Designed miniproteins, single chains, continued (5). Designs and how they scored, part 84

Each design is a single chain, and the fold is of that chain. pLDDT is the mean over its residues in the fold that is shown.

## One batch from the design tools (miniprotein)

Design m19105
Fold by ESMFold2-Fast:
Structure m19105 (fold): chain A 73 residues (1-73)
Amino acid sequence: AGEARAGALGTEAMNDILEGKRLWEQRAKAGDPEAQARLARLKEVESQNGIDAAAELSAIYKEFYEEARRRRA
């Protein structure tokens, strides 16, 4: 099978998360303080290892996924 249906919807969900991250990256480069704060937090959480960091990282990725979904509509 090409895509998984368990967990994060497989490859499609990962692609959406990456797309959303790129959108936030572009907004941050444009000087959006909200986007800059989101990406700064992402980098901080990524540099930290542990269960709390993993949970927060998951939440941030969900926000990226939702942004990509909105843009795709």
Scores: mean pLDDT 71

Design m19106
Fold by ESMFold2-Fast:
Structure m19106 (fold): chain A 76 residues (1-76)
Amino acid sequence: MEEKEKLIKEAEKKLEEARKKMEEYNRKTDELERESRRVGPNRELIIEGASKGMEGLGEVVKNLSEAKELLRKAEE
């Protein structure tokens, strides 16, 4: 197998992981928005959920950055 092909396949795995993490983030964000629209919203749940959402975004960014690096190496 060509080295370039290996790098591309690894990048594809990183992009798939980023997609899954982004889908999870979107689902949880929708839940937090619904909670914020309730009479007497649970502010602690919203704050905790937002903090966890930021962590999830960090994982998305990490996977996208790793995929970009792998694709850059594949073009060399």
Scores: mean pLDDT 80

Design m19107
Fold by ESMFold2-Fast:
Structure m19107 (fold): chain A 105 residues (1-105)
Amino acid sequence: ATYTETADLVAEGEVAEHTVTVDAKAGETVTATATFTKLDNEPVDAVLEVKVEGSVASVASGHLAAADTSLTLTASVKAPKDAKVTVTVYVYGGRVQVTITITLS
């Protein structure tokens, strides 16, 4: 199964975040791909975090410099049992649109 969600993240204060939760079955690989597209010329630090039953299982991070337009981060986890998998993206800095695609296989 594949789930796709798009959100605008504005980190004017400090941090903006967006979370998607999926139910994974034992033995499924959950692959989360987040594409960040800059909406302004501010530098952005981006983090993609995958939690299984509330515990951090995988993290990817990257930096978008002022001249960069987009960044893609990918993280994968295999569910050892039926579990809730929580995918959270964090943005520090400017404004971005994020598209999160989660594939269960």
Scores: mean pLDDT 81

Design m19108
Fold by ESMFold2-Fast:
Structure m19108 (fold): chain A 61 residues (1-61)
Amino acid sequence: GAAVVAKAEEARARATPEQRAVIDEIADTLNGIGDGIDKALEAKKAGASEEEAKELIEEGT
């Protein structure tokens, strides 16, 4: 939720430039995983198999 996002931004603001680069890299990886999960859920709603949903998650990672 919004509280988690605000806390993450606060932590990023307190970090050194080098630490911020690492945080941004981790955030990009997590965003990729999240996109894959969203695609898998939409595919399941459309009647896709569990194996098809799993492939969409793997594409996001």
Scores: mean pLDDT 69

Design m19109
Fold by ESMFold2-Fast:
Structure m19109 (fold): chain A 73 residues (1-73)
Amino acid sequence: LDAASRAAKAVYDFLLEKGASRETAERIAMIAARALMDGKTPEEVAKLVSEEAARAGVPVDPEEIRKIITDAL
């Protein structure tokens, strides 16, 4: 719970830095939190986040997202 919240916040901040809107960053951060709570690996969550960000027009490196998630956990 707390770990997933920290990772979601880190993803949110990263997406804002990459130019995502607050609404998009919040939506994707919630997807990350749910996936982590469901037991998905940081690698799987990073892939989901990168795919969602790309659909929103904010392409990001999944490896960078994975590092952010693992650092926040």
Scores: mean pLDDT 85

Design m19110
Fold by ESMFold2-Fast:
Formats: structure tokens, sequence, C-alpha cells
Structure m19110 (fold): chain A 100 residues (1-100)
């Protein structure tokens, strides 16, 4: 679990180096991937904060986006290692597609 949390934190730090437009695009990809692959209750722990982070990024409020991304990472601690791996896969895919 700790290794998965570290990978998510590193990917989130990379997301926050993107432009607000690229960040919003990446977070939408991550939201949709998490919603598709986790159960509704488990998905909401991550997608709830992501929806708020997306709205903040669309407004150019990177500090507010960081706050909600930090909340999403904290909520991942409530997931199983298998569910946390889905979040790792989703954020890494989002970074790759946002930079394409």
Amino acid sequence: MDELLERIRQAVDELLTLSPEELAKALKIMRDEVAARLSPEQALLVTGPLVRAIKAAEKGDIEEARKYLDLAVENVKSLTPEEAQIVVDAVERALKEARA
C-alpha cells in the first residue's frame, strides 16, 4: 500500500506541473477511469474530490485543485491495495494522455 500511495503522490505532483487546461483534461480521464473500474461507493471516495479539483482547474485555481487532489490521495488509504492499483493506473494513464 505505501508504495502505491507514493506512486499516486508522485503522479499528482506531476499533474500539478501541467497547465490548468491540461490538468482539467487529465483529471477528467482519471475520474472516468476510476468510475468505470471501482464499485460506486469506492469510486466516490476518489471521484468526489476529483470533480471538485476539475472545477478548480477549469477556473485556473491550482491551489484549490491541489487541496482536492490531496483529499483524493488521503481517501485512497481507505481502499484495498487492488483498488489503489486501479487509481495508480488511472492517474498514470491520465498523465500520458494529457501530454499527448
Scores: mean pLDDT 87

Design m19111
Fold by ESMFold2-Fast:
Structure m19111 (fold): chain A 66 residues (1-66)
Amino acid sequence: AAAWNNLGAVYLRLGQYEEAVNAYKQALKIKPSVTAYNNLALALELLGQDEEAEKARQEAEKLKAA
């Protein structure tokens, strides 16, 4: 999971937002985490997918509350 989160962060820095989304989704498939959902939300927001970003933020809040 950590490797996919790190790869997503690199893609964000390079402006490769779709690749960042895919990397964070792979991280979440291995292990759900607040960090991965928050990073997914950021990548989706940068792509202009605000509704999907909000859903990812809600999933992060659900995990944070647990």
Scores: mean pLDDT 82

Design m19112
Fold by ESMFold2-Fast:
Formats: sequence, structure tokens, C-alpha cells
Structure m19112 (fold): chain A 65 residues (1-65)
Amino acid sequence: MEDEELLERIRELLREQRRALAADIDEEPAEEELERLRRLEEELLKNYEKLREEIGRIVEELRAE
């Protein structure tokens, strides 16, 4: 469950970062910049899920005698 907890924490941190960025910017944020951040968030989550699957496969292989 450690990998699921880490994934949830990453999602929560990214949500807080987006909220803080929207609230902290005195000027209206550029749509391109917000889109770039969303793209980075999506890529980060995909990479984490891929890594989690790889680790799960290795762990399962190690548990098999």
C-alpha cells in the first residue's frame, strides 16, 4: 500500500500546487502556462503508475519460488 499512498500524496500535492498558483497570482495566469503545468502533472502521474507496475511485477516475481 506504500505505492498507493505515495500516488495519493503526489495527487494531493499537485492539487494544492494548482490551487496555490491560481490564488497566489495577482495577475491572470497565462493559459499556456497552466496547460504546461497540467501536461507535466499528467506525465508525472503516468510515469509513477508505470514505475509502480514495474515494481509490482518484480515483487511478484521475487515472491514466486
Scores: mean pLDDT 67

Design m19113
Fold by ESMFold2-Fast:
Structure m19113 (fold): chain A 60 residues (1-60)
Amino acid sequence: SSMKELEEKKKKLEEKYKTEGLEALKRGAEVSEKYGLNDYETVYTEGTKSMQSIIENPVE
């Protein structure tokens, strides 16, 4: 039972971080595109920064 609870919590945490990370990545990409920065490197970098910010500071 304890092991199952730990696995369930870990799965929920991964799903939460994955969802929040994906949303942050999309927001970063959208902002970069809006400014005409269609460079893959720029879009990826901005998205990654947003994703990391959300994961590290969820209560921004």
Scores: mean pLDDT 61

Design m19114
Fold by ESMFold2-Fast:
Structure m19114 (fold): chain A 92 residues (1-92)
Amino acid sequence: DIEELYEFGSKLNEARKLIKQGKYDEAIKLLEEALERYPDSPFYFQARIYLAEALVKSGKYEEALKLLEEWHKENPDNFLIKSTLEEVKKAL
């Protein structure tokens, strides 16, 4: 639905602003809520990447690693998930 697509897109833009402002906990909450409400959204993958970024920047490396490994199992050929997972592993 167009309304759901617009709402998810707006939440992604807000999450990006929160991450840029260093408000990682607020961004994490917003992204987790969006992912739960709109699992079939075309923005679902992008929201996952932003969630991983917010978790890493907030120092929640183990949580980010766990999520990225699960997402990599779901789509092992996805370059963005694989690249982000490799970066998180190097930070540990």
Scores: mean pLDDT 80

Design m19115
Fold by ESMFold2-Fast:
Parts: sequence; C-alpha cells; structure tokens
Structure m19115 (fold): chain A 85 residues (1-85)
Amino acid sequence: GREEAIKELEELLEKVEKAETGEEALELALEALRLALEYAPKEKIPKIIGLILRLIGARIEKPSDEEAKALAIEVIKEAIELLKE
C-alpha cells in the first residue's frame, strides 16, 4: 500500500542520485510522481499535479544535468513527504 509506495519512492530517489544524465533523473522523478499520484490522499493530489507540471516545464527549458538532478531530488523528497501525511 502507501508504505510500500514510500519505500519505492526512496529507492527511486537513490537512483536519481546515481543518474548520469539530467534526462534520466527527470524521467525517474516523473515515475516517482506517477506512483505518488496513485497512493496519495485525495487532498494531496493537487500538490502532486503541481510537481508534475513543474517537471514538465523544467524539461521544456532543457536544464543542465546538475539542475535537472537537483530538481528531481527536490520533487521526489516532496512527494515522499506528501505520502507520509
């Protein structure tokens, strides 16, 4: 359930920290947000949608690998906290 989803998000966070490209990091973050959207409380769904839109916007701007990884880490950490509430 939600606890297993949180563990999978934490595993995705570790994968992002080891990602060699920003595109890989952003793809992992999108996978994490898809999981968060499935298991989040209904009241937290709008915040997760906001994170998804933020990632999509960042991808359009073509960030550096460093900027993309930093954003992916931030977004996954925020998604984990939203699932814990």
Scores: mean pLDDT 84

Design m19116
Fold by ESMFold2-Fast:
Structure m19116 (fold): chain A 58 residues (1-58)
Amino acid sequence: MMTVQELARLASFAKEMSKEEIEELIKEAKELIKVSDRIDQVGAQTVLDELERLLEEK
């Protein structure tokens, strides 16, 4: 499982990603939120919201 930092780094390339790649990253973010502490949950949720926004634009 990836860390919040790894997720955020991958999400920085999300606008160059395919719809399928963004959907996989969203799944990783959701799994990370389930196992993270409250601080990491906020970070992962921010990334998830950004990825969902980009997916809607594809």
Scores: mean pLDDT 77

Design m19117
Fold by ESMFold2-Fast:
Structure m19117 (fold): chain A 67 residues (1-67)
Amino acid sequence: SNAEKRRAAIKEIADTLIEVGDQLEELFKALREGDYEKAKEILKKMNPSMTDEEIEKQLERLKEIFS
């Protein structure tokens, strides 16, 4: 039972990491394409505890990197 529960937990963690990786790829693509509305939406989904002001500040920093 413990091995089965551990495998289920590992799968859940792996699925979460894949989802985060996919979100990062979409974020970087949006930034490269200049799609800042999409980039902001992705940042907000990745960081639901951040305020809109904090998301805007993060987006501005990322814009500088991808300029």
Scores: mean pLDDT 79

Design m19118
Fold by ESMFold2-Fast:
Structure m19118 (fold): chain A 62 residues (1-62)
Amino acid sequence: MRIEFEVVEGLLVATATIDGYVGIGVSETTDEEGREKAKEQAIKDAKEKLELAKEYLEKLKE
């Protein structure tokens, strides 16, 4: 798992990569709390995409 942080015009953007799936989290604060929220959001998004893709891709290809 890889997590990257970037600040864009005062917004904290977190990008998490899990097994080739990319999740993004955004926070309006650059504090530790905002960093944790953005990171958790990005990880959750990546995990949800991984699970959803596994089941949805098989159904969509049918």
Scores: mean pLDDT 77

Design m19119
Fold by ESMFold2-Fast:
Structure m19119 (fold): chain A 102 residues (1-102)
Amino acid sequence: SPFLKTARVIGDDVIAEAEKKARELGLSPEEIEALTQIVREVFDEAIARLEKGEPLTDEFVEELIKKARERGQELGLSPEAIDLAITAIESFAERLRWLQEL
């Protein structure tokens, strides 16, 4: 599906934006790597759901945010890093909802 390919490209773009913002905030390379890994994992889960033809519901997005927050806390990420991960997930979900109207 062309829209699923575009969803993966959007995911990569959002991750690149989060990585740039993390560097601008002065986060450590290790923290940026952990942040990027968490975001990639939740994006893969969102894309897998869309590949099954299931809608990206608010409840599912909240689940992804909770998973990212839990993983960030487990890895000892700063509140700033966790906030960037959540912002990335919200941005990705918003862009994917617009894409599904195509």
Scores: mean pLDDT 85

Design m19120
Fold by ESMFold2-Fast:
Structure m19120 (fold): chain A 65 residues (1-65)
Amino acid sequence: PKLVAVVGAKTEEEAKKLGKEAIERFGADEAILLVGASTEEARALAQQLSEETGALVGLTGLPGT
């Protein structure tokens, strides 16, 4: 499956919006919502999911520096 991890959302509503946009725009099968997660945590999770599932995992909504 093709997955997108939503990062940098400060609220669940923002994460849901970004997840829906990622599914529609990039043709992702599923979006994983990471509310309040750091960029490093999100990247580690995305890499782990890709390794465990064989899915292509993208990141969207990355927080700034």
Scores: mean pLDDT 65

Design m19121
Fold by ESMFold2-Fast:
Structure m19121 (fold): chain A 67 residues (1-67)
Amino acid sequence: SDEIREELLARLDEAQRALLEELLAAIKAGDFETAHRLGVRLALTLDDEQRRLLSELVRAEIAAAQA
């Protein structure tokens, strides 16, 4: 959701935001192999709360892309 996205973005640095943007673009393009790779790469840089928000956002974006 937009609310989860905004909350996550507020907690990320510039490099993390760039990776998130690439991740979300890959999901929207249906490139789930690239999305998985980018998601793992981003998650390694995050704390527990940021990882929780990322997981929720990714699930919402995948559901929206498949609808």
Scores: mean pLDDT 84

Design m19122
Fold by ESMFold2-Fast:
Structure m19122 (fold): chain A 70 residues (1-70)
Amino acid sequence: VKYKDVAVTGTYTKQSATTATLTTEYGTGTATVDADAKTISGKTSKGYFDGTLQDLGATGTVTGTLTIPV
């Protein structure tokens, strides 16, 4: 199987101290948040996301790479 890495910007909605709902144009999923490192990662409906938090509030923006099976 081939994989495609896509640079994406999305949004998150904090669910707990360590989890958030991640929304990108390529899909939505539950992600793990590390607020100290400002990182967010998890599986979406379209692929695996690895990214950085732009904001540390209850909602915010994220940027990162989505790895999509193609």
Scores: mean pLDDT 76

Design m19123
Fold by ESMFold2-Fast:
Structure m19123 (fold): chain A 65 residues (1-65)
Amino acid sequence: MYDPVVLEAEIWIAMARMALSLGDVELAKRQLEKARELLEKAEGPEAEELRKEVEELEKEVEELE
C-alpha cells in the first residue's frame, strides 16, 4: 500500500514537470519545494525514488535560471 504523503508528493512532482514543460520555472520551483517537504517525512524505496526525481528536476530548474 502506498503512503498518502508519498502519493501527494508524486502529484506535486507531476505538476512541476508540467510547469517546466510550459516554461514556468518559478511555479515548478514552488511545486518541487512542496514535494521535497512531503518527502522529508516519508521513508522507503518509493520515497527514495521520488527524492531522486525531485533532485533531477531541481537540476533542470537550475539550468534554466
Scores: mean pLDDT 80

Design m19124
Fold by ESMFold2-Fast:
Structure m19124 (fold): chain A 85 residues (1-85)
Amino acid sequence: AAAAAWAAALAERDRLIDENTGPLLGASSLDELLAQANAIIAGYQVVVDTATAVGLTDSPSYLAAQAAIAELNAFIAAAKAAAAA
């Protein structure tokens, strides 16, 4: 059911954030930072994909997930640019 898929997406988002936020903040290399940031993005992407599939694109969780993905992608781009400079 759509409600079960949505609840599962939110739980997966929360799991990936909880498991990867500490490692991201403690990252000692660009590769580690990129791996953890991309894992967090994947959690938010599950929310975006599920919301789109079930028609919840006006939900606060969907809007927050899109904003978080955009911010994390900007962070990754800045980190790559800094490493290349």
Scores: mean pLDDT 81

Design m19125
Fold by ESMFold2-Fast:
Structure m19125 (fold): chain A 64 residues (1-64)
Amino acid sequence: DDAARAAAFAEASRLAEKGNYYLTVEGDKQKAAEYYRKAADVLEAAGFPQSAEDFRKYAEEVEK
């Protein structure tokens, strides 16, 4: 269902934007990584495991 897939990517983008807010405005790397992992979970549930893995790797890099 293309509409459901589009909705999943929109939700993941919104979660990633919250992560960016915590990273760039609050300086909270742990909260940023948490939101990037939430975006990954949304993408994996929608059937995009590679995009999910990219977000998980980014979360790990941010936490360093």
Scores: mean pLDDT 86

Design m19126
Fold by ESMFold2-Fast:
Structure m19126 (fold): chain A 109 residues (1-109)
Amino acid sequence: KGLELAAQGKFDEAIKVYEEEIKKDPNNATAWANLAIIYALRGELDKALEYAQKALEIDPNHALGHAALAFVYLMSGDFEKAKEYAEKALEIDPNNPLARSVLAMIEEL
């Protein structure tokens, strides 16, 4: 739902979608991970990090949560941590698109 809005650059609308999901279910790790990705895309890396960590507090084996954390570290310039968390995401889900993209971007740097 929110990913289409984010793809269109409608970050505020995408944020509202996931905030509404979290308001209904604060333990929705996927919604927290998606908020982290959107805040990272906006350059709000402190919030992005907090929300990615929240996803992993709820579900330590959440593939998108690890991928979101990897993306936040990539955007922060911490390529060692970005690689570590992307590899963790791929151990859980080898087809995770975000984790694969993070690793590909690190290889090009």
Scores: mean pLDDT 86

Design m19127
Fold by ESMFold2-Fast:
Structure m19127 (fold): chain A 60 residues (1-60)
Amino acid sequence: SLEELFEEAKELAKRALQENDGDEMKAIDIATEELLKRYPQLSEEMARTLAALAVHEVLK
């Protein structure tokens, strides 16, 4: 489901932020790359949008 995909995106975002000293732009790029690797059927635009939203949510 989209909800499950977004939860996975948040876990990827948390890890990327932790490993990159809170660099939001770097975390978005890493999470986007990992989402596309796991779900190659996603468009780059969709994966990047999910990654950006996930980074925003985990920083709340």
Scores: mean pLDDT 85

Design m19128
Fold by ESMFold2-Fast:
Order: sequence, then structure tokens, then C-alpha cells
Structure m19128 (fold): chain A 76 residues (1-76)
Amino acid sequence: MMKVKKLTYAAVPADEAERAALAEELEKALLEARKEGYDFVEVTAGDVHARIPMSSVTEETARTVAVQLARAMYAA
């Protein structure tokens, strides 16, 4: 069975500072999950649900993925 890490956030980011903080937290969480051997990370915030394959997460791509997720959560 694939190993999945679930991350739940209570609220959608309201402003740029909250989006930046969420992106930093998501980057750390994605890199930590990859290090722990998870196959996927599922992120939930309000009505936003995303499944991120760890194969798409590297030290180079984690920030880009985290920024895109935080932006999607804000836009939802």
C-alpha cells in the first residue's frame, strides 16, 4: 500500500504574509515527507484538496510546489 501523509490546515490564507508563511511551512512539510519515505502528500485547506506525488518533490522543486499550493488555497 502506498504511504500517504495527510496535512490539514484550518483556514485558507487571507493575505500575502499568510500565503508566504504557508508556502514556507508546506515546503518544509513536503521535504520532511519525502525524507520519511512517503509516496504522496494530501493537503486539505477549506475546500482545497491536493495530492502531491513525492516523485515531483526535490530540493529544487519543493519551493515551487509549495508556492503554487499556497496560491491555489488563496484563490479557492
Scores: mean pLDDT 75

Design m19129
Fold by ESMFold2-Fast:
Structure m19129 (fold): chain A 70 residues (1-70)
Amino acid sequence: SLEKSIKKLEEEIKKNPNNYELYMKLASLYFQLEKYDLAIEYLEKALELDPNNEKAKKFLELVKEAKKAA
């Protein structure tokens, strides 16, 4: 379930708070749940850790557009 995946990622983030990939995965799950503000928050965290990450930048713009359309 998405809820179990979110909990697992939150536990992994506590162990590895500087792993930007975990924040990217968490943002993806919140995006699937249409929780756009949370997806944006975690994508911004990923970009704090890896500012030049093109995938994170593109995904952030996608989520912002989805939020405007909602």
Scores: mean pLDDT 86

Design m19130
Fold by ESMFold2-Fast:
Structure m19130 (fold): chain A 64 residues (1-64)
Amino acid sequence: MAKKLFEAMRESEAKAYEREGRLEEAEKWRNMSEEELVEYLSELLTRAVDIAIEKGKERLKELE
């Protein structure tokens, strides 16, 4: 139904690494399976949320 999001994510990341000259990393992203990509994105989102919460707590604590 919608591999479009996964394809867009892989291509976007691969292009970003290509622009930095990191061709090996770009190749890695393009070779990811749907399952690997879903696992990676789930872990990444969890990590991003944790970081956002941590930074949010620091900002609230140091309210200027």
Scores: mean pLDDT 72

Design m19131
Fold by ESMFold2-Fast:
Structure m19131 (fold): chain A 64 residues (1-64)
Amino acid sequence: DAEALYEKGLEALGEGKYEEAVKYYSKALSIKPTPRALRNLGIALEKLGKTEEAEEYFKKAEEL
């Protein structure tokens, strides 16, 4: 479910596996959008140099 995928994203982010973190957070968000998953997806995208995309997700997190 969404929470298990979010936890996998957190683990990947902590290990520096940013592309894997994006994959898990995106999957979690497709099941249930949450501000925490949107913010952490933004952080992973920033780590990958996708700054503009990250800003969009941070804005979505503030509005959700």
Scores: mean pLDDT 85

Design m19133
Fold by ESMFold2-Fast:
Structure m19133 (fold): chain A 85 residues (1-85)
Amino acid sequence: ADALLAAGNAALAAGDFSAAIANFQKALALNPNNATAYNNLGTALLALGDYSSAIAAFQKALSLNPNNASAISNLATAKALLALN
C-alpha cells in the first residue's frame, strides 16, 4: 500500500495524472480508509477536468477525516469549476 501511495504521489508531482489515479485506486483497494489517498486521487481527477469524480473523492476524504484542510479547499474548488462547466 505505501509503495503504491509513493508511486501515485510521484506520478502526481510529475503531472502524470492517469498513472497517479491508477496507483491511488490500487492503494485504496488495499486500504479503503486512507483520507490522504482520496484527497490526492481527487487532485489528480481535478487536474484531468473530471470534476464530478474529484468531488466524490474529496467528499470521501472528508468522511474519513473532516478536518482535512486540503480536502475542504479542494472540494470548494472542484464544486466551483463544475458550476462553471
Scores: mean pLDDT 86

Design m19134
Fold by ESMFold2-Fast:
Structure m19134 (fold): chain A 98 residues (1-98)
Amino acid sequence: MEKEELKEKIKELLKTLLKLSEEEAEEFIRLVEEMITSPEEEAERAYEEILEKFGAKIEAAVAAAVAEQREAGVGALTERQQKLLELQGLGQKLAELL
């Protein structure tokens, strides 16, 4: 899978899971790439910017996933949890290509 295809798939998952706009999802991916590829000082700044701009949406998404899991019961993966696992896998593949 090419980098552009991975980024597009990650963007769609971020829009769904974090309720980000197109522009917000693109900025999130840019900051994550900067965090992975930059020297430690610049990576730390990118991480802080992610928390400042997206921290509240990340917390809301995590809270929603926890609530949905409690409703679904033990051993059931919700649609949100399945998408989070997909996002993690795609993120790892993107990191390997960077």
Scores: mean pLDDT 75

Design m19135
Fold by ESMFold2-Fast:
Structure m19135 (fold): chain A 66 residues (1-66)
Amino acid sequence: SSMQRMQEEGKRLTDELAARSAAATTVEEATQIAGEQLRKAEELGSADGLREVSQVAAAHIEALKA
């Protein structure tokens, strides 16, 4: 169904951001990656994707600041 595909796409974006963010060593790099993934989620119209990407990015950026 279309709902299942939207949820699957949101998870894929989150998984992609998590993998890329884990490789980021600076706040600037992590912020750039987050911005790219947020734009992709916006293009898809995925509110769940936007929320999940934002949460993963925020957690990793805070970890880099610690």
Scores: mean pLDDT 76

Design m19136
Fold by ESMFold2-Fast:
Structure m19136 (fold): chain A 67 residues (1-67)
Amino acid sequence: SEELRKLVLRLIGLKLRKIGLELDLDRLMAQTGDPNHPQIKAIQAEIAELDKEIAEIEKEIAKLEAE
């Protein structure tokens, strides 16, 4: 369905963004050596919010696939 397609595309976009943030986190950690750095904490917070959105979309996809 079109609804399922839109959710799958959004999920892919969020997962790609998360990969980008994880790479940024790795790079920043290598550069600073400080897990308490404000930029590291900010990226971790953004990843946590993305994980919540990903989980919600995966739940919606599962509901539509069960229909």
Scores: mean pLDDT 87

Design m19137
Fold by ESMFold2-Fast:
Structure m19137 (fold): chain A 68 residues (1-68)
Amino acid sequence: NEGAERAREAAERVREAGGLDEEGAKTVIQLGEDGHLALAGAAIAMGARDAGDEEAYRLGMEIVRLGN
């Protein structure tokens, strides 16, 4: 699933940037695998905002759009 792969990559990026801890990233990846792309993308966008990663925020919002 392309959406799940994008969520995994973005969650890992936000984890490395400090916007998600390891368990948070794991939860977001699982949400993506379960097809909850809007929730996964929103969590990625929130973590990206906390980390100041504007590109990851944009990726998270794209994933939200895929889930709608």
Scores: mean pLDDT 86

Design m19138
Fold by ESMFold2-Fast:
Structure m19138 (fold): chain A 59 residues (1-59)
Amino acid sequence: SGVALKEAVDAIVAGDYERALEIVRKSGDELVLRSARFVARQLGYDELAEEIEKLLKEL
C-alpha cells in the first residue's frame, strides 16, 4: 500500500524507530519492507535496517 510506504518512510525520517517497525510489520508487504530498509540504510540507521532485513526473511 502506498499509504503504508509513506507512513513507514515518514517514521524513519523522523527517527521514530518503534513506529517504523510497527508499520512495516503490520504491512507484511515486501515492497514496503524493501523500501523502508533502503531508506534506513541511506540514512545510516543500520540497526533499523537489520531489523527490517529479519522481517523480510520471514516473508
Scores: mean pLDDT 85

Design m19139
Fold by ESMFold2-Fast:
Structure m19139 (fold): chain A 80 residues (1-80)
Amino acid sequence: MTDEERARRFIEELERIKKEVTDPEVQRALNAAIEALRRALENPKVDPRTVLDDAFLAIESLYPDSEIAKRVRELRKELE
């Protein structure tokens, strides 16, 4: 699987998680991550791997002991 395919799959999963999340702060963080990943896919100068790592780190740091952080860690592991 290419890095572009991983990024697209991650976007799809983040959008599903966003639909299940009721916390507006978490939804805002997920939207920011989705937008960053989409911009990386459109820009050939940006490494989608770096943007993915930054997005994972940002979400994990927002709610480190939450179910959302656990789901993001599981997604990262699946996309490796």
Scores: mean pLDDT 70

Design m19140
Fold by ESMFold2-Fast:
Structure m19140 (fold): chain A 100 residues (1-100)
Amino acid sequence: SSEEEAQKYLQLAIQYALQGDYEKAIEYLKKALELLEEPDYALYLMIGNLYAKLGDYEKALEYYEKALEILKERKESDEEIQEAEGIIAEVKKKLEEALK
């Protein structure tokens, strides 16, 4: 199934990330996203983190903003949204400080 194939791509992405091959990890995460009907915001956070490891802060921020958009669209609780926005804001702040 598409879900089983997506899980295989997620496993490959984790393996490549552990090897320090962040570009391959991103490639497989993006392939997993394409196969998932309702991708979790956490996948976008993972891609953002990997772009940050590559020094591509513009792409990292783009994926963090996509993660926040999905979280807002899918969460029913204002409290959960606020907590997640806080986490994403702290990550964005760290990336912006690294750009200086």
Scores: mean pLDDT 79

Design m19141
Fold by ESMFold2-Fast:
Structure m19141 (fold): chain A 90 residues (1-90)
Amino acid sequence: SEEVIRRAEELARQAVAAVKAGDYEKANELLLEMLRLGEENPEVAEEIAEILIRTADEIEAAFPDDLEAQILAAMMYMAAAVLRIASRNA
């Protein structure tokens, strides 16, 4: 649904802002919220996975020397992989 995809995009923007602020607790909460959104809405899980991948790419490129940011980006790629596997086996 359009509303679910829009929510995922908003959560992604908030996650990038949290990383910029050094708020990794908030960034991790937002990642988990995006993962749950994909799990609860399997019909748009692929679109949410794409948003996670783009967000991870942005964080990785913007904060190359920040270990916490690099770990978060890796977790986002893993979450996207989980959602993609789930959507293909639905």
Scores: mean pLDDT 88

